Designed miniproteins, single chains, continued (4). Designs and how they scored, part 28

Each design is a single chain, and the fold is of that chain. pLDDT is the mean over its residues in the fold that is shown.

## One batch from the design tools (miniprotein)

Design m12949
Fold by ESMFold2-Fast:
Structure m12949 (fold): chain A 88 residues (1-88)
Amino acid sequence: MDTLTVEQAVASLRRRLEKLGLPLPAAPPASLREIADILRRRGDLAGARTVEAIDEILSGNLSEAEIAELEARLRAESAPEVAALRAA
């Protein structure tokens, strides 16, 4: 549910980048959009989409129906990874 703060979202994404062994940006990002752009440039399109969804939810630009649709899309984008883990 929409309880994540920007600070918590940024901390979570930084942790993800560290776990993946990707180089962290030297300067702290000013916004979630900058983090999304960094992930997109590094080929993590699913991660960029997750950040964009969090930013939209926190900005209040989305209705409950739009939030549910984004959650469904994020679930679908992670489905191949989840399916691979299930098959292992």
Scores: mean pLDDT 56

Design m12950
Fold by ESMFold2-Fast:
Structure m12950 (fold): chain A 97 residues (1-97)
Amino acid sequence: SEKAAEVLRELAEEAEERLEGEAAREAVELLLESAERIEAAGEDVHRLALLAVGAAMRLLALAEDYRLRGDEESAELLRELAKEFLKRTDKIIDELE
């Protein structure tokens, strides 16, 4: 799950580049906190899967918050980050067989 944590750190860098202001700060904080939690899970595939879903759900909740504020651009970018994280984490879990 070090690979999954690395994905979240890469997505945090992307969030900092593509998002602005408060949205960038909140997304980066969420992604980096999620990376630390996933690293702590080690190689427990079931725990990794649950933490990955949790991180994606938190990103989607943040996206909805920005949509409700009228910031659809930030909301869409946050949804893209959540989808990319789930896609990349699914491949990592498959490789842990």
Scores: mean pLDDT 82

Design m12951
Fold by ESMFold2-Fast:
Structure m12951 (fold): chain A 93 residues (1-93)
Amino acid sequence: SLVDRLRARLSPAQQQAIAERTQQFEETMLKITGDKEVAQKLADEYEAVLIMEEAVRQGLASPDERAELRQRAIQFTGDVIRAIGDTEDKRIA
């Protein structure tokens, strides 16, 4: 996949830092949503965004890959907002 190719272009230290941030994000989303499946899905999307964002920052991504990052980041943001909103609705109900 594109994400796997971009991950391979990153240093081991950057790959580890992304993995650690992804784990922290998954734990945070699990605490917020109370839903392990939702938290895992959002964490997978977050990791993909972090990998692509780091590749863009280092100049390792093509214009087309940068366009895909923008679309993935928009999708990820929408999915997070939806998950938090769904959780709040359950607390109110």
Scores: mean pLDDT 84

Design m12952
Fold by ESMFold2-Fast:
Structure m12952 (fold): chain A 87 residues (1-87)
Amino acid sequence: DEESRERTALIKAMLRSLLRYRENPELAPLGVQGDPELQELLERLVEAIENKDFEKIEEIVEEIARLLDLSPEEKEELLAYVKELAK
């Protein structure tokens, strides 16, 4: 599903933007357009990645999946991507 892949790609791009900002604060993070709840979840996800808190990563990815109605396949792809960032 092209739309599902696009949503997952957008989440990954926003997450990379937030991580780059924390790594280099000279770069302002791209504003998450339209959904403050998604922004809060992504910010909490970045904190969980930095803390290598895999349990919290799984919980936050589940919340993102519910918010965006991600398929099980999209959720697993996002979870795998995030777990790689955390190691």
Scores: mean pLDDT 69

Design m12953
Fold by ESMFold2-Fast:
Structure m12953 (fold): chain A 56 residues (1-56)
Amino acid sequence: NKDKLFEIARKIKEKGSMTKEEKIEIAELLKDATEEELRELDEILGLTDRVRKDKP
């Protein structure tokens, strides 16, 4: 479910973190994710992670 995958990614982006349950759900959805979905997910999460990584 790409809708579920992106919903979780959006929640992570909004709060800058995710719960253990969200990590598990994302991992399961990633099993069937297309490369396009993975790119979008990585862009959402990667951008958030980069912003949070202010500290070297």
Scores: mean pLDDT 65

Design m12954
Fold by ESMFold2-Fast:
Structure m12954 (fold): chain A 86 residues (1-86)
Amino acid sequence: GMDPSIADAIKELEEEAKKPIEILTKDLPVPLEKRIEEAEKIKKELLAKVDELEPLVGPQFKEWFEEFRKKFEEEYEKTLKEVEEK
């Protein structure tokens, strides 16, 4: 099986991917521009963690990381567009 520390890191990435989406979608008493700025920071940090982790997990997870990046980017851009159109 996969190294437990790598399995935990993958689960952490999945949970962290929810945070920028929640910041964009929640009705918070913070201007949208500031919420976008904070979401962009978390997005950048998340993608940096993905880039750091990918070479450590071996070739069997290459497709998972590629799919994770694509799905996250698509969901983030879709959510950003939806909140900007309000």
Scores: mean pLDDT 78

Design m12955
Fold by ESMFold2-Fast:
Structure m12955 (fold): chain A 97 residues (1-97)
Amino acid sequence: MEEEEKKLKEFVELTLEYLTELVRLKRVGEEALDEAEKARRDAVAAKVPRIEELAEELVERGYSDKELLERILEAAKKDPSVPQEVIELIEKELEKA
């Protein structure tokens, strides 16, 4: 349970960081990114394999895609730094799941 909760928390945090940066990059446009913003984009993109690994492990532990998306959505709603567009994107994926 404690190990599972740690992995769930890591998965949620990394996914929210990724989606928040993705939304931010979409707002700015790739041609308007400075070198520091490009480096941050690349660093966030490098986390995708870890997010996928954590998702697969959590699904093997009994979580559904819907349950994982619901956990991300609840964390996003509790964090005022998360853009509304991230919340909307997660809600749209939940409708498909």
Scores: mean pLDDT 77

Design m12956
Fold by ESMFold2-Fast:
Structure m12956 (fold): chain A 98 residues (1-98)
Amino acid sequence: AEELEALRLLLEFQAKKLIEEAKKTLDPEEYEKKVKEIEEALARALELIETDEEVRRRFVEGMRKQAEKLGIDPSLSWVEQARLLIKAWEEELKKLEE
């Protein structure tokens, strides 16, 4: 559903942000190790949210807390919060890629 797709996109954006941040802050050898760790963590998270409803709920709750930190209204539906969070993270990722 749209809710699961939004969560997958948020996890993928979070991984991309962490990789771009690592690229700017770490030595090449440390960067390669960090990228592998991030990619392995993302793959595991994506598998768990599809197979485990409880794990999916915990990830959604974590993303809602990230949205609240950015000033997104916590009374909005998950889909609306995810849409705004995706937009904010797209803008952050563009700045990191510069």
Scores: mean pLDDT 80

Design m12957
Fold by ESMFold2-Fast:
Structure m12957 (fold): chain A 100 residues (1-100)
Amino acid sequence: MKKSVEKLIEDLEYFIENYESLSEKERRREIAIIGASMTLLYLHAQLNPEEVSPEVQKLIQEIVDLADKAEQYANQGDFEKALELVKKILELVKELLEKL
């Protein structure tokens, strides 16, 4: 889990840093990849409840819910709202890494 979370932070930071230079297609693709990675973390936490505290499970669920909203905004073409949510996700994923 920890290495997957570290990689997710790298992907989130890449999206934020390169946002202005990414095409709409690339922005949708990167947000979808981020969402897929978070869904895999959520599934791992559900299948291995002995490895993750209830607090960590709740935090992962919050991150997944925000990722789903970011993807919905990106699909609607509202990339500014998607970016704002991705920035919030980065802060929560950093908090998740500290709790692992």
Scores: mean pLDDT 84

Design m12958
Fold by ESMFold2-Fast:
Structure m12958 (fold): chain A 68 residues (1-68)
Amino acid sequence: MMDEAERLAEQARAAIEVAREAIRAGHKDGALSYIEAARRYAERLEELDRELGEEMRKEVEETQKLLE
């Protein structure tokens, strides 16, 4: 259980990092794509670890706000 949740958290964080890099580079479409990927990982993670999944969802929303 923890290993799978950790893997999903790592994938969500990686997608968030790539999204933030895309935002810094001015690649809005690329950033949105990775934000969507990170959201999906966070949703999956919430099924296994609610607290960690909610934390990752907040990071996704914070990253999304950088586009606004």
Scores: mean pLDDT 81

Design m12959
Fold by ESMFold2-Fast:
Structure m12959 (fold): chain A 62 residues (1-62)
Amino acid sequence: MEEEARRRVEEIARGARRMIDAGMPLSAALQLMRKEAEEVGEELGAREAVERAFREQSERIT
């Protein structure tokens, strides 16, 4: 479900933002975010929806 994928990626993005605030490099935080998003996409069977949400969130972080 697209809405579920979006919510899960938003949660991942919040975690990434906290890591950046704690001093993690942006590139490392984005790598972890991508890995978690890929796992969620596989779990939900909604890889395309997860990829769209990931692009939106990564743009907002960068």
Scores: mean pLDDT 79

Design m12960
Fold by ESMFold2-Fast:
Structure m12960 (fold): chain A 69 residues (1-69)
Amino acid sequence: AELIVETIELPADADLDAAARELAAQLEAQGAIVNEVTPTREINGHLVATVVAIRDGAIHAIRLVAPVP
C-alpha cells in the first residue's frame, strides 16, 4: 500500500477539530474511506489533529498543525 503523508499548517486561532471534521467530510465526498480522525492534542509544543483515509489504494495520513498561542 502506498503511504502519502501531508501536513497542513493552520494559524494559532484555528479550530483544528472543526478543520479535521471538514477535511474528513471532503475526503469522503471524494470517495475516500476515513479510518481515523484524532482529537486535537498538544505534541512537542504544537497543536495537532490527524485524519487518516484510504483512497485509490493509497493511505493518506494528513496532519493539521497549529502553533500553541
Scores: mean pLDDT 82

Design m12961
Fold by ESMFold2-Fast:
Structure m12961 (fold): chain A 96 residues (1-96)
Amino acid sequence: MTKELILVSAAMLLVGALTEIELMEERNAVDQSKVDSLIDQVIDALEEIIAVETDSKIKSQMQQIISQLKNLKKNSGSLEDIKKVLQQAIKVVMQA
C-alpha cells in the first residue's frame, strides 16, 4: 500500500465527514452519536497517515489536529469548531 493511497482515502473521508456535518446543520437535525463516530473515523485515518509519514512537520500538524478533535469530542465542541478542524485536516493532508 502506498502513502498516496492512504492520503487519498483520508481526504475522501474528511470531505465526507465535513459534508455530513454540514447536512446536519442545514436540517437542524444534529445526531451527536453520528458526529462522534465521524470524529473517531477521521482520527483513525489521520493516525494511519502518521504511521507512514516521514516528514516530522506534517506528523506534528496531524497529531495537533487529532488532539483538537479528541478535545472537541470530549467537551461537546460546536459543529462550527469541528468543521474548522476538519478543514485544517484537509489542508494538512493535501500538503503530505
Scores: mean pLDDT 83

Design m12962
Fold by ESMFold2-Fast:
Structure m12962 (fold): chain A 87 residues (1-87)
Amino acid sequence: SEKEELEKDLKEAKKKVEEILERKKKGEKLSIYEVTVLMNTAALLKKLGLEIPKELEPYLELAEELEEIAKAGDREAYEKLVAELKK
């Protein structure tokens, strides 16, 4: 049941991704929202062990880089907070 629903949701996400990639192929500038959809879909495909289309590989890399930056930011904020508490 849940797996069938997930497969249906993934199929619908792939259709949206194809529409966004078609617009990019036509030279249209993608919004940050559309880029986020591509990134989230690529990350989901990797998490599920599914094949990632070559067109989505740059968006997977971008998603992973942004996650590392976010984790680094959280760590820097944590280290700054600890330093202030020790003053």
Scores: mean pLDDT 73

Design m12963
Fold by ESMFold2-Fast:
Structure m12963 (fold): chain A 111 residues (1-111)
Amino acid sequence: HMERALEAVDRFGEELRKFFEYLADQLNASEELKEKILKIVDEGAEKVRQAVLDGKTPEEIAEIALKSIREVLDLLVKEGLITPQEAKELLRTFERFVREHALRIGGIRRK
């Protein structure tokens, strides 16, 4: 059921894109910074999609997604829009969420 796994990846990528777009707007980020953030998210989603196609484990898929999320959060800290502590707390929340979704995607792929 690879098609359903890829649909789940695409929905996850869309949700992350919407979240970071909303966060950038709330933080009054410049259009240039917002474009950089969304590019990192979009590139991360493609890497996750490729990892699913390559048969990577849920743990490997989660790590690929979390790497992109870390890059966005690091950029927001560098630009002074969030604190390092806020970035750390957001990353912990995303770690749980991403691992739960990676396990679900792995389950769909095996069915």
Scores: mean pLDDT 81

Design m12964
Fold by ESMFold2-Fast:
Structure m12964 (fold): chain A 62 residues (1-62)
Amino acid sequence: GPQLRNLSQEEVDALAERLGVSREQIEQAGVMIQLGFSDREIAERLGISVAQAREIRRAVVE
C-alpha cells in the first residue's frame, strides 16, 4: 500500500473535530487505506461520507 504518515494522538483529535468523525473511524480508515480500500468503501464501512474518507486519506498520504 501507500506510504502512510504516523499521526500523533493530538493530530488525530484535531482531524476528528475538523471532519466530524471519531478517532476510531480515523484509525480504521488508516488501516483500510493501507489495505488498498477506496474512499467509497471506507465511507460505506465506517458510516462516514466519501468526502470525509478522502480528507483522512489526504492527511495520512503525502
Scores: mean pLDDT 82

Design m12965
Fold by ESMFold2-Fast:
Structure m12965 (fold): chain A 61 residues (1-61)
Amino acid sequence: SEAEERIKEIGRKNGLSDKQALGIGELAKEVGVEVATKYGVRFGGLSEEQAREMAELGTEM
């Protein structure tokens, strides 16, 4: 999907594997966008803006 492709692009730019990036997106469905965003910042090394975009795209997967 287009959402999955964008998640992977954000991940690659920030040194994440495709699996790790998609995992953050998937997490947003389970625990919500805000918690997934915080996870992406803390453990993914993403900026808050990038982590939030990834989490929001995850809800479209």
Scores: mean pLDDT 86

Design m12966
Fold by ESMFold2-Fast:
Structure m12966 (fold): chain A 95 residues (1-95)
Amino acid sequence: SSIEEEIKKALEEVFKFYDEELKRSSNYSLVLERTLLKTIEKILEISKKFNLSDEDVEKLLKIVEDTVETGDYLNPREMFEKMFEKILKEMEKIL
């Protein structure tokens, strides 16, 4: 689906950003924080593109928050993959 392709592109862009930030900083916590902010930025862009309501946007942002709180940030790639998988499933329910 078009939403599946947009989510896949967003994850690829987030991973590219993460890899570039790791090259610029030895502060792992700061790199992770910046990557989370980039993730939120991408979710908001996709939400606008698909004309999501504020309530539906809040549901997606809650997935980000819940995944960070329960995720293993020692394995950030797996955490981001799981996050985007949950976001895709939620968006498929909304659309």
Scores: mean pLDDT 86

Design m12967
Fold by ESMFold2-Fast:
Parts: C-alpha cells; structure tokens; sequence
Structure m12967 (fold): chain A 104 residues (1-104)
C-alpha cells in the first residue's frame, strides 16, 4: 500500500469513529481534549496532503489516530477497530480493540 493510501484509510477510520461518537453524544456533552483536537487537525492536514499526492508520514498519522481514539467511548473505538481490520491495518485494529476492552 502506498504511504498516501495508508493515510487516507487511517483518516477515514478516525472519521467513522467520530461519526459513531457524534451519534452517541448528547447535546452539551464535553468535546474532545485539547490533545485529541490537535491530533485530529494533524490527521485532517495529512489527509489533504495525501489526496494531493504530497509526502506524508504514516507513523506520525498513526500516532495521531491513537491519540484521538483514546478520547473516544468504547463504542467508537470498536468501530475504529472493525474498520481498521477491514482496511488491512491490523496494528491500529488491535490498538483500538485493546483500549475499548480496558474501558468496559
């Protein structure tokens, strides 16, 4: 898999997890932490660069994805794990599964 393709898949996995988080989050609930918000901005910027065919650092984007996922509820983390497995990113899938199991 090309570096750009991996970044696109990672960003899509995080987006799916955030959609589940939004679906479960009642009005007025606290948002993401400052650290997770910065990580999400970094993922969005990497996605933009990857779509443009520009150089990207997959390991850096994976670290940002892990930061965002730590802030999400187990239900959103489980969505990330399933989507990461389907996308051929087993390390991210295992990470998301393990953090979801610890928060149950």
Amino acid sequence: MEEQEKVLKIAEIVEEALREYARLTPPGAPGLSDEATRALVAIQEAYRRAKAGEPVDVDEVLEHARTVLRDLPPEAQEVASKKAKEAGLPELADFARRIAERQR
Scores: mean pLDDT 83

Design m12968
Fold by ESMFold2-Fast:
Structure m12968 (fold): chain A 85 residues (1-85)
Amino acid sequence: SMEEVEELIKKFKELLEQIKEAYKNKDYERAKELIKEMEKLIDEAIATLDDESLEKFAAKVQELLAENKEVLKAAAEAIAKAEAE
């Protein structure tokens, strides 16, 4: 439903802001856990939403990821480097 889509989008936005904060604070362990939570949220959306709601959710997620591409890429690179050490 639209209400379920709005709630999932709200949670996704909150996770994005927390990832940005963790990256800014060089807390790469927290950033990694938050990215894992985002993946779980997407999996939940795929499992629970109907096709129309899922399309709307996916479109908004794609927009949010595009808007935050630079910071997400930097965070992923920092996590990978920390894990390699």
Scores: mean pLDDT 85

Design m12969
Fold by ESMFold2-Fast:
Structure m12969 (fold): chain A 130 residues (1-130)
Amino acid sequence: SELVERVVEALRSEGSVEERVNRVRAVLIEAGYLPVNNGEFKVPESVVEALIDLAVNDPDPRVREAALRVLTDIVKGAVENYPDKELARRLLERIKEAAEHVIRTDPDPRVREAARRLLEEAERALAELE
């Protein structure tokens, strides 16, 4: 999808910290990945991977924190909103691994706190898939 490619490119594009934080925070709204009438939340795997890359690798802690918060919103609906439960499990396991990595390695205490919240929600969602 051209829209998906544009969203991934936008997430990885340069700009001021404020512009990049706002872009990350708005991704679910601007790309139309919001829950619909039946609670479906259809975020493409490539967008999730781009958010994980930002959460782990972005040089600015504000961008990493924003990416972790968006991933938390994705995770909170993952079991209900992804009809492919194997895709949901793969995404949740990747998100969990990324959160655990950030908790161990990130120098910023606010980024580590956002990652702890993400880990808690990912573990809860994985338990619901059992």
Scores: mean pLDDT 81

Design m12970
Fold by ESMFold2-Fast:
Structure m12970 (fold): chain A 102 residues (1-102)
Amino acid sequence: AEELEQRVKEHLLEMSRAAAAGDYDATAEHAEKAVQALVELSGVRPLTPAQRELLKAFSEMAEAARAGDRDAVRTALIKASQAAQKLGYEEVADELRRAAEA
């Protein structure tokens, strides 16, 4: 479970960096991998409310990024930032918020 949580954090950080750079293909890829890690985690233990919010935000982000919808990507980044903050991922939440402003 710890390895899957670390994988989620890692993909969340890479996703925020890609989004800030305007690289929507990389943003979608990392969001999709984070979804996969959270789905795997749900098979080991029930997801917390904040993890479920994060899963939804990642799914929305992957779809928005694949569509090239900048406003939808920004909205998903804000939602992911809020969920990451609830999980105690403060540095990652800050990165996501900055990416939304890019």
Scores: mean pLDDT 82

Design m12971
Fold by ESMFold2-Fast:
Structure m12971 (fold): chain A 92 residues (1-92)
Amino acid sequence: MERIEELLEELREAIEEEDLERAVELSEELTKAVVEELLAGRISDETAEEAVELLDEVARLAERQGRPELALEVEIRRGLVLIALGVRKLIQ
């Protein structure tokens, strides 16, 4: 299903537009979807790594806009994706 690809594209657009509120909301949806699909073996490591990169960009956007609490929240989400990716590599 295209949901993760749609979320990645929407998140890139929100980052480009510097819409921090939308980017943070999309980061939550993306993290949940990526973690679920990684653990189910239904997405590539490349797709998960792309999500990690975009989550870092959102955290940097939050820092630039003076919202360190949102940067921390997004960094926690990024950490969850990295943990799920690590777990998947141990299962395979």
Scores: mean pLDDT 85

Design m12972
Fold by ESMFold2-Fast:
Structure m12972 (fold): chain A 61 residues (1-61)
Amino acid sequence: MEEKLKKAKEAAKPIEERTGVRITFKNIDGKLYAFLKNEGATEEQVVEAAREVAKIVKEIS
């Protein structure tokens, strides 16, 4: 479980760097959830980050 969180965080770092969205992952009842905070991203970058994060969650879950 913790290994999945670490992999998700590592995969999200390039997205954070590129988009300006902060991404946090939590394991709730064995399921991986992602939370996005806009820290200077455009609306388009937030949408792009959300799509890429959803893909990470599906791959790692």
Scores: mean pLDDT 78

Design m12973
Fold by ESMFold2-Fast:
Structure m12973 (fold): chain A 72 residues (1-72)
Amino acid sequence: VKVDVTITLDDGSVVELKDASEEEVLEKLEELRKAGKKITSIELKLTESKEVSEEESAEASKALDALVKKLY
């Protein structure tokens, strides 16, 4: 499953990932955390919506929620 992600930081910076895998999104969130950036909002959109498996969609959302909760 691929997702489009828009991440807004506390300094007003916006980081956009297009057609990113769940792993790429998680790596970017961790990179921002290691750089001392605070995430204020995350917008997630499924890029492949026509035949998304229920498992892949749930896994992507759950992984992002878990990481965001650890960063906040």
Scores: mean pLDDT 69

Design m12974
Fold by ESMFold2-Fast:
Structure m12974 (fold): chain A 103 residues (1-103)
Amino acid sequence: MTAEQKKIAEEALKRAREKAKEILEEALKDLEKAKELLKEMLKEQIEVLKKMGLISDEEAEEAEKLIEEIINDKQSLKDFFKALAKALGVKEEELEKVLKNIE
C-alpha cells in the first residue's frame, strides 16, 4: 500500500466511524433518514475503494446496487446495524431499540 492510499484509508475510516454513530442515533428517531445517511456513508466508501484502485467502475456500480437491496430488506438492514454496533462497541440494549424500529 502507498502512503497516499494509507492516508485515504485512515481518513475514510475516521469519517465512517463518525457517520456510523450519527446513523445509529438517527435510527432511534427517524429510520428513513438513517437509511439515507447509511446509503451516503456506504457510497462514500465505494468511492474511496475506487480512488485507491481496488475496484473497477463496474464493481462500484454493482456494489451501489447491492447497497440499495440491503437497505430495502428488513433482515439485511437489521444484520447490517448489528455488525455496525459491534464494530463501534455499542451496548446491546441500544442496538435492540434500533432493531425494534425496523420491525
Scores: mean pLDDT 77

Design m12975
Fold by ESMFold2-Fast:
Structure m12975 (fold): chain A 94 residues (1-94)
Amino acid sequence: MSEEEIEELERTLESMKKLAEETAKLEKSDPRSAKTLAGTMLGEAIETAKRLNREDVAEEVRRIREEMDRTGDWTGAARRVVELMERMLKEVKE
């Protein structure tokens, strides 16, 4: 990956961390907004993984989405996506 692509991924990860925190705060007061934010994060993570030719990561995000849809654990899904993106970024920097 280019340095520019790494910087873009870092910015995306920071944005996702903020969205995960917001999802956690909203889950008790506004579950519908929490669900929408988690869904947005999952969609962006799939697109990012595909752009980086990481089909394995895209498949993991899809599994997180399916689990979220079954359990209603939107905060858990958001946090798992952040962890997955952090691992991907670490692998790219190595």
Scores: mean pLDDT 81

Design m12976
Fold by ESMFold2-Fast:
Structure m12976 (fold): chain A 94 residues (1-94)
Amino acid sequence: SPLELLEEARRALEARDYAAAGRLLLEFRREAEKLIKDPEKRDRVFDLVEELARLLDQAAVADEAGDEEALARYRERAFRLLEELARIVEEELK
């Protein structure tokens, strides 16, 4: 389920497991491609996934550097994007 993959990715991000979050996000993208029939919504989901992947990379670098302020900003943005992806998927499943 794409919603279950997003929830698992959120939990991985909470645990600071950026590698697991990235893998789950890639699986989510593959499921979303099959589910979303509207090209505009599909493009938006792909753009959000790409931005989220960059935020995960930035969060991993900030965490390694001990930059807690940068890490907090990247994590906040990543959680917001996960919530936005969940909203789009929930609307498509209705």
Scores: mean pLDDT 88

Design m12977
Fold by ESMFold2-Fast:
Structure m12977 (fold): chain A 64 residues (1-64)
Amino acid sequence: VKLSPLQRKIVELILEDPSLTGYEIAEKLGVSNATVVKELKELAKKLGLENASEALFKIYLESK
């Protein structure tokens, strides 16, 4: 799947620490929480998922 640079960084952070919240990811990347949510929605569409929470959950499960 072709990820944007920001989407790739979000995925890498979640794979390293699946307990990270969207707010913590936003803080680490220096962006707003709204930006993280938007990028997760786009990532969810690329993965065939319906929403950002589902995308985050799938990434978390795949890290196990």
Scores: mean pLDDT 72

Design m12978
Fold by ESMFold2-Fast:
Structure m12978 (fold): chain A 94 residues (1-94)
Amino acid sequence: SMAEELVRELARRFTAAANETGKPELAVAGLELLHAWRERLPVEELRARADQLKDPAMRELALLIAETLEALRAGDFARARELADRIVELAKQL
């Protein structure tokens, strides 16, 4: 499906960005997005997990991953790409 192709594209993009920036959080973000997509995890479960994070920057990153998953499931591929840009930029500031 187009959504599955985009999930794989974004996961590869996050891995490439992790290698370029030295930020392992980006590689983790890609793996979490891919896992949540394949296992059909509810977006609310990702949000609940994010709410347990004490670091505000890591919490914001996790919430952006949840929003990206929601956009992908809604077929809003433009929104998913925009959110991926925000994830990369936020992680660079960690």
Scores: mean pLDDT 88

Design m12979
Fold by ESMFold2-Fast:
Structure m12979 (fold): chain A 88 residues (1-88)
Amino acid sequence: MLQKTKVIEGIPEDLEKEIEKALDEGVTNIFIRVSSEEEAQKAKEIVEKTLRKRDDIVAFKTEVLPSERPGEYVVRTFFIDKEYNFRG
């Protein structure tokens, strides 16, 4: 079982580059934790734009979820990679 999760805290200056690096390292799920709904929407847009640029991503979905702590949000992205579809 080769599920690999990347957690990113906040929105780094080059979030696209961090996502690209995580995907190159075989990450299957990305979680971005942010302190506002506005930051969550911004992170979602950056993630979706980054995934659309990749030929190895077949499909993806991005969810904005409230955290257990008030005012905190998690942007969860799950995606189907052609390479990993054959490992199940």
Scores: mean pLDDT 74

Design m12980
Fold by ESMFold2-Fast:
Structure m12980 (fold): chain A 65 residues (1-65)
Amino acid sequence: GAEQEERDARILANARAAVEADDLVSVKVMAVDLKRAGDYEILERILAIAEELGKTEIADAIRAI
């Protein structure tokens, strides 16, 4: 629903900002929370953002969670 779409968009915007800032700690926290929630679709989208931006260390950290 619209509430979930707004939440997902906010998470993705925050994730992109953290990836662009090389904020590995914030990205790891977000990835762990998403994995615990079973929200693998958003987790895969964050991984795609890290790969798109060439942030190999962040992408590898997401895969390791």
Scores: mean pLDDT 84

Design m12981
Fold by ESMFold2-Fast:
Structure m12981 (fold): chain A 80 residues (1-80)
Amino acid sequence: MDPRESARRGALLSGSPPDRVDNEGVGTMGTLASIEMKSKNPSLGGSSATMYGSTKHGLDGLMSGDDAAESAEFGAKVGS
């Protein structure tokens, strides 16, 4: 769960993350990084980066050895 990347791109472009349904990529987006992420999910844009970051973040957490703290937080979110 890393909405920071969507917010980061929104702040650089228009301050608002593209979260429109039934759109074919008419939103204002940066060419450099945004296009590459958009090509993976042409309708998602920033959302595609968030999904990718979520899975990779989990792996990084395990490698860092900070899994104990993250597991407690994760359990609270799911259990709640």
Scores: mean pLDDT 43

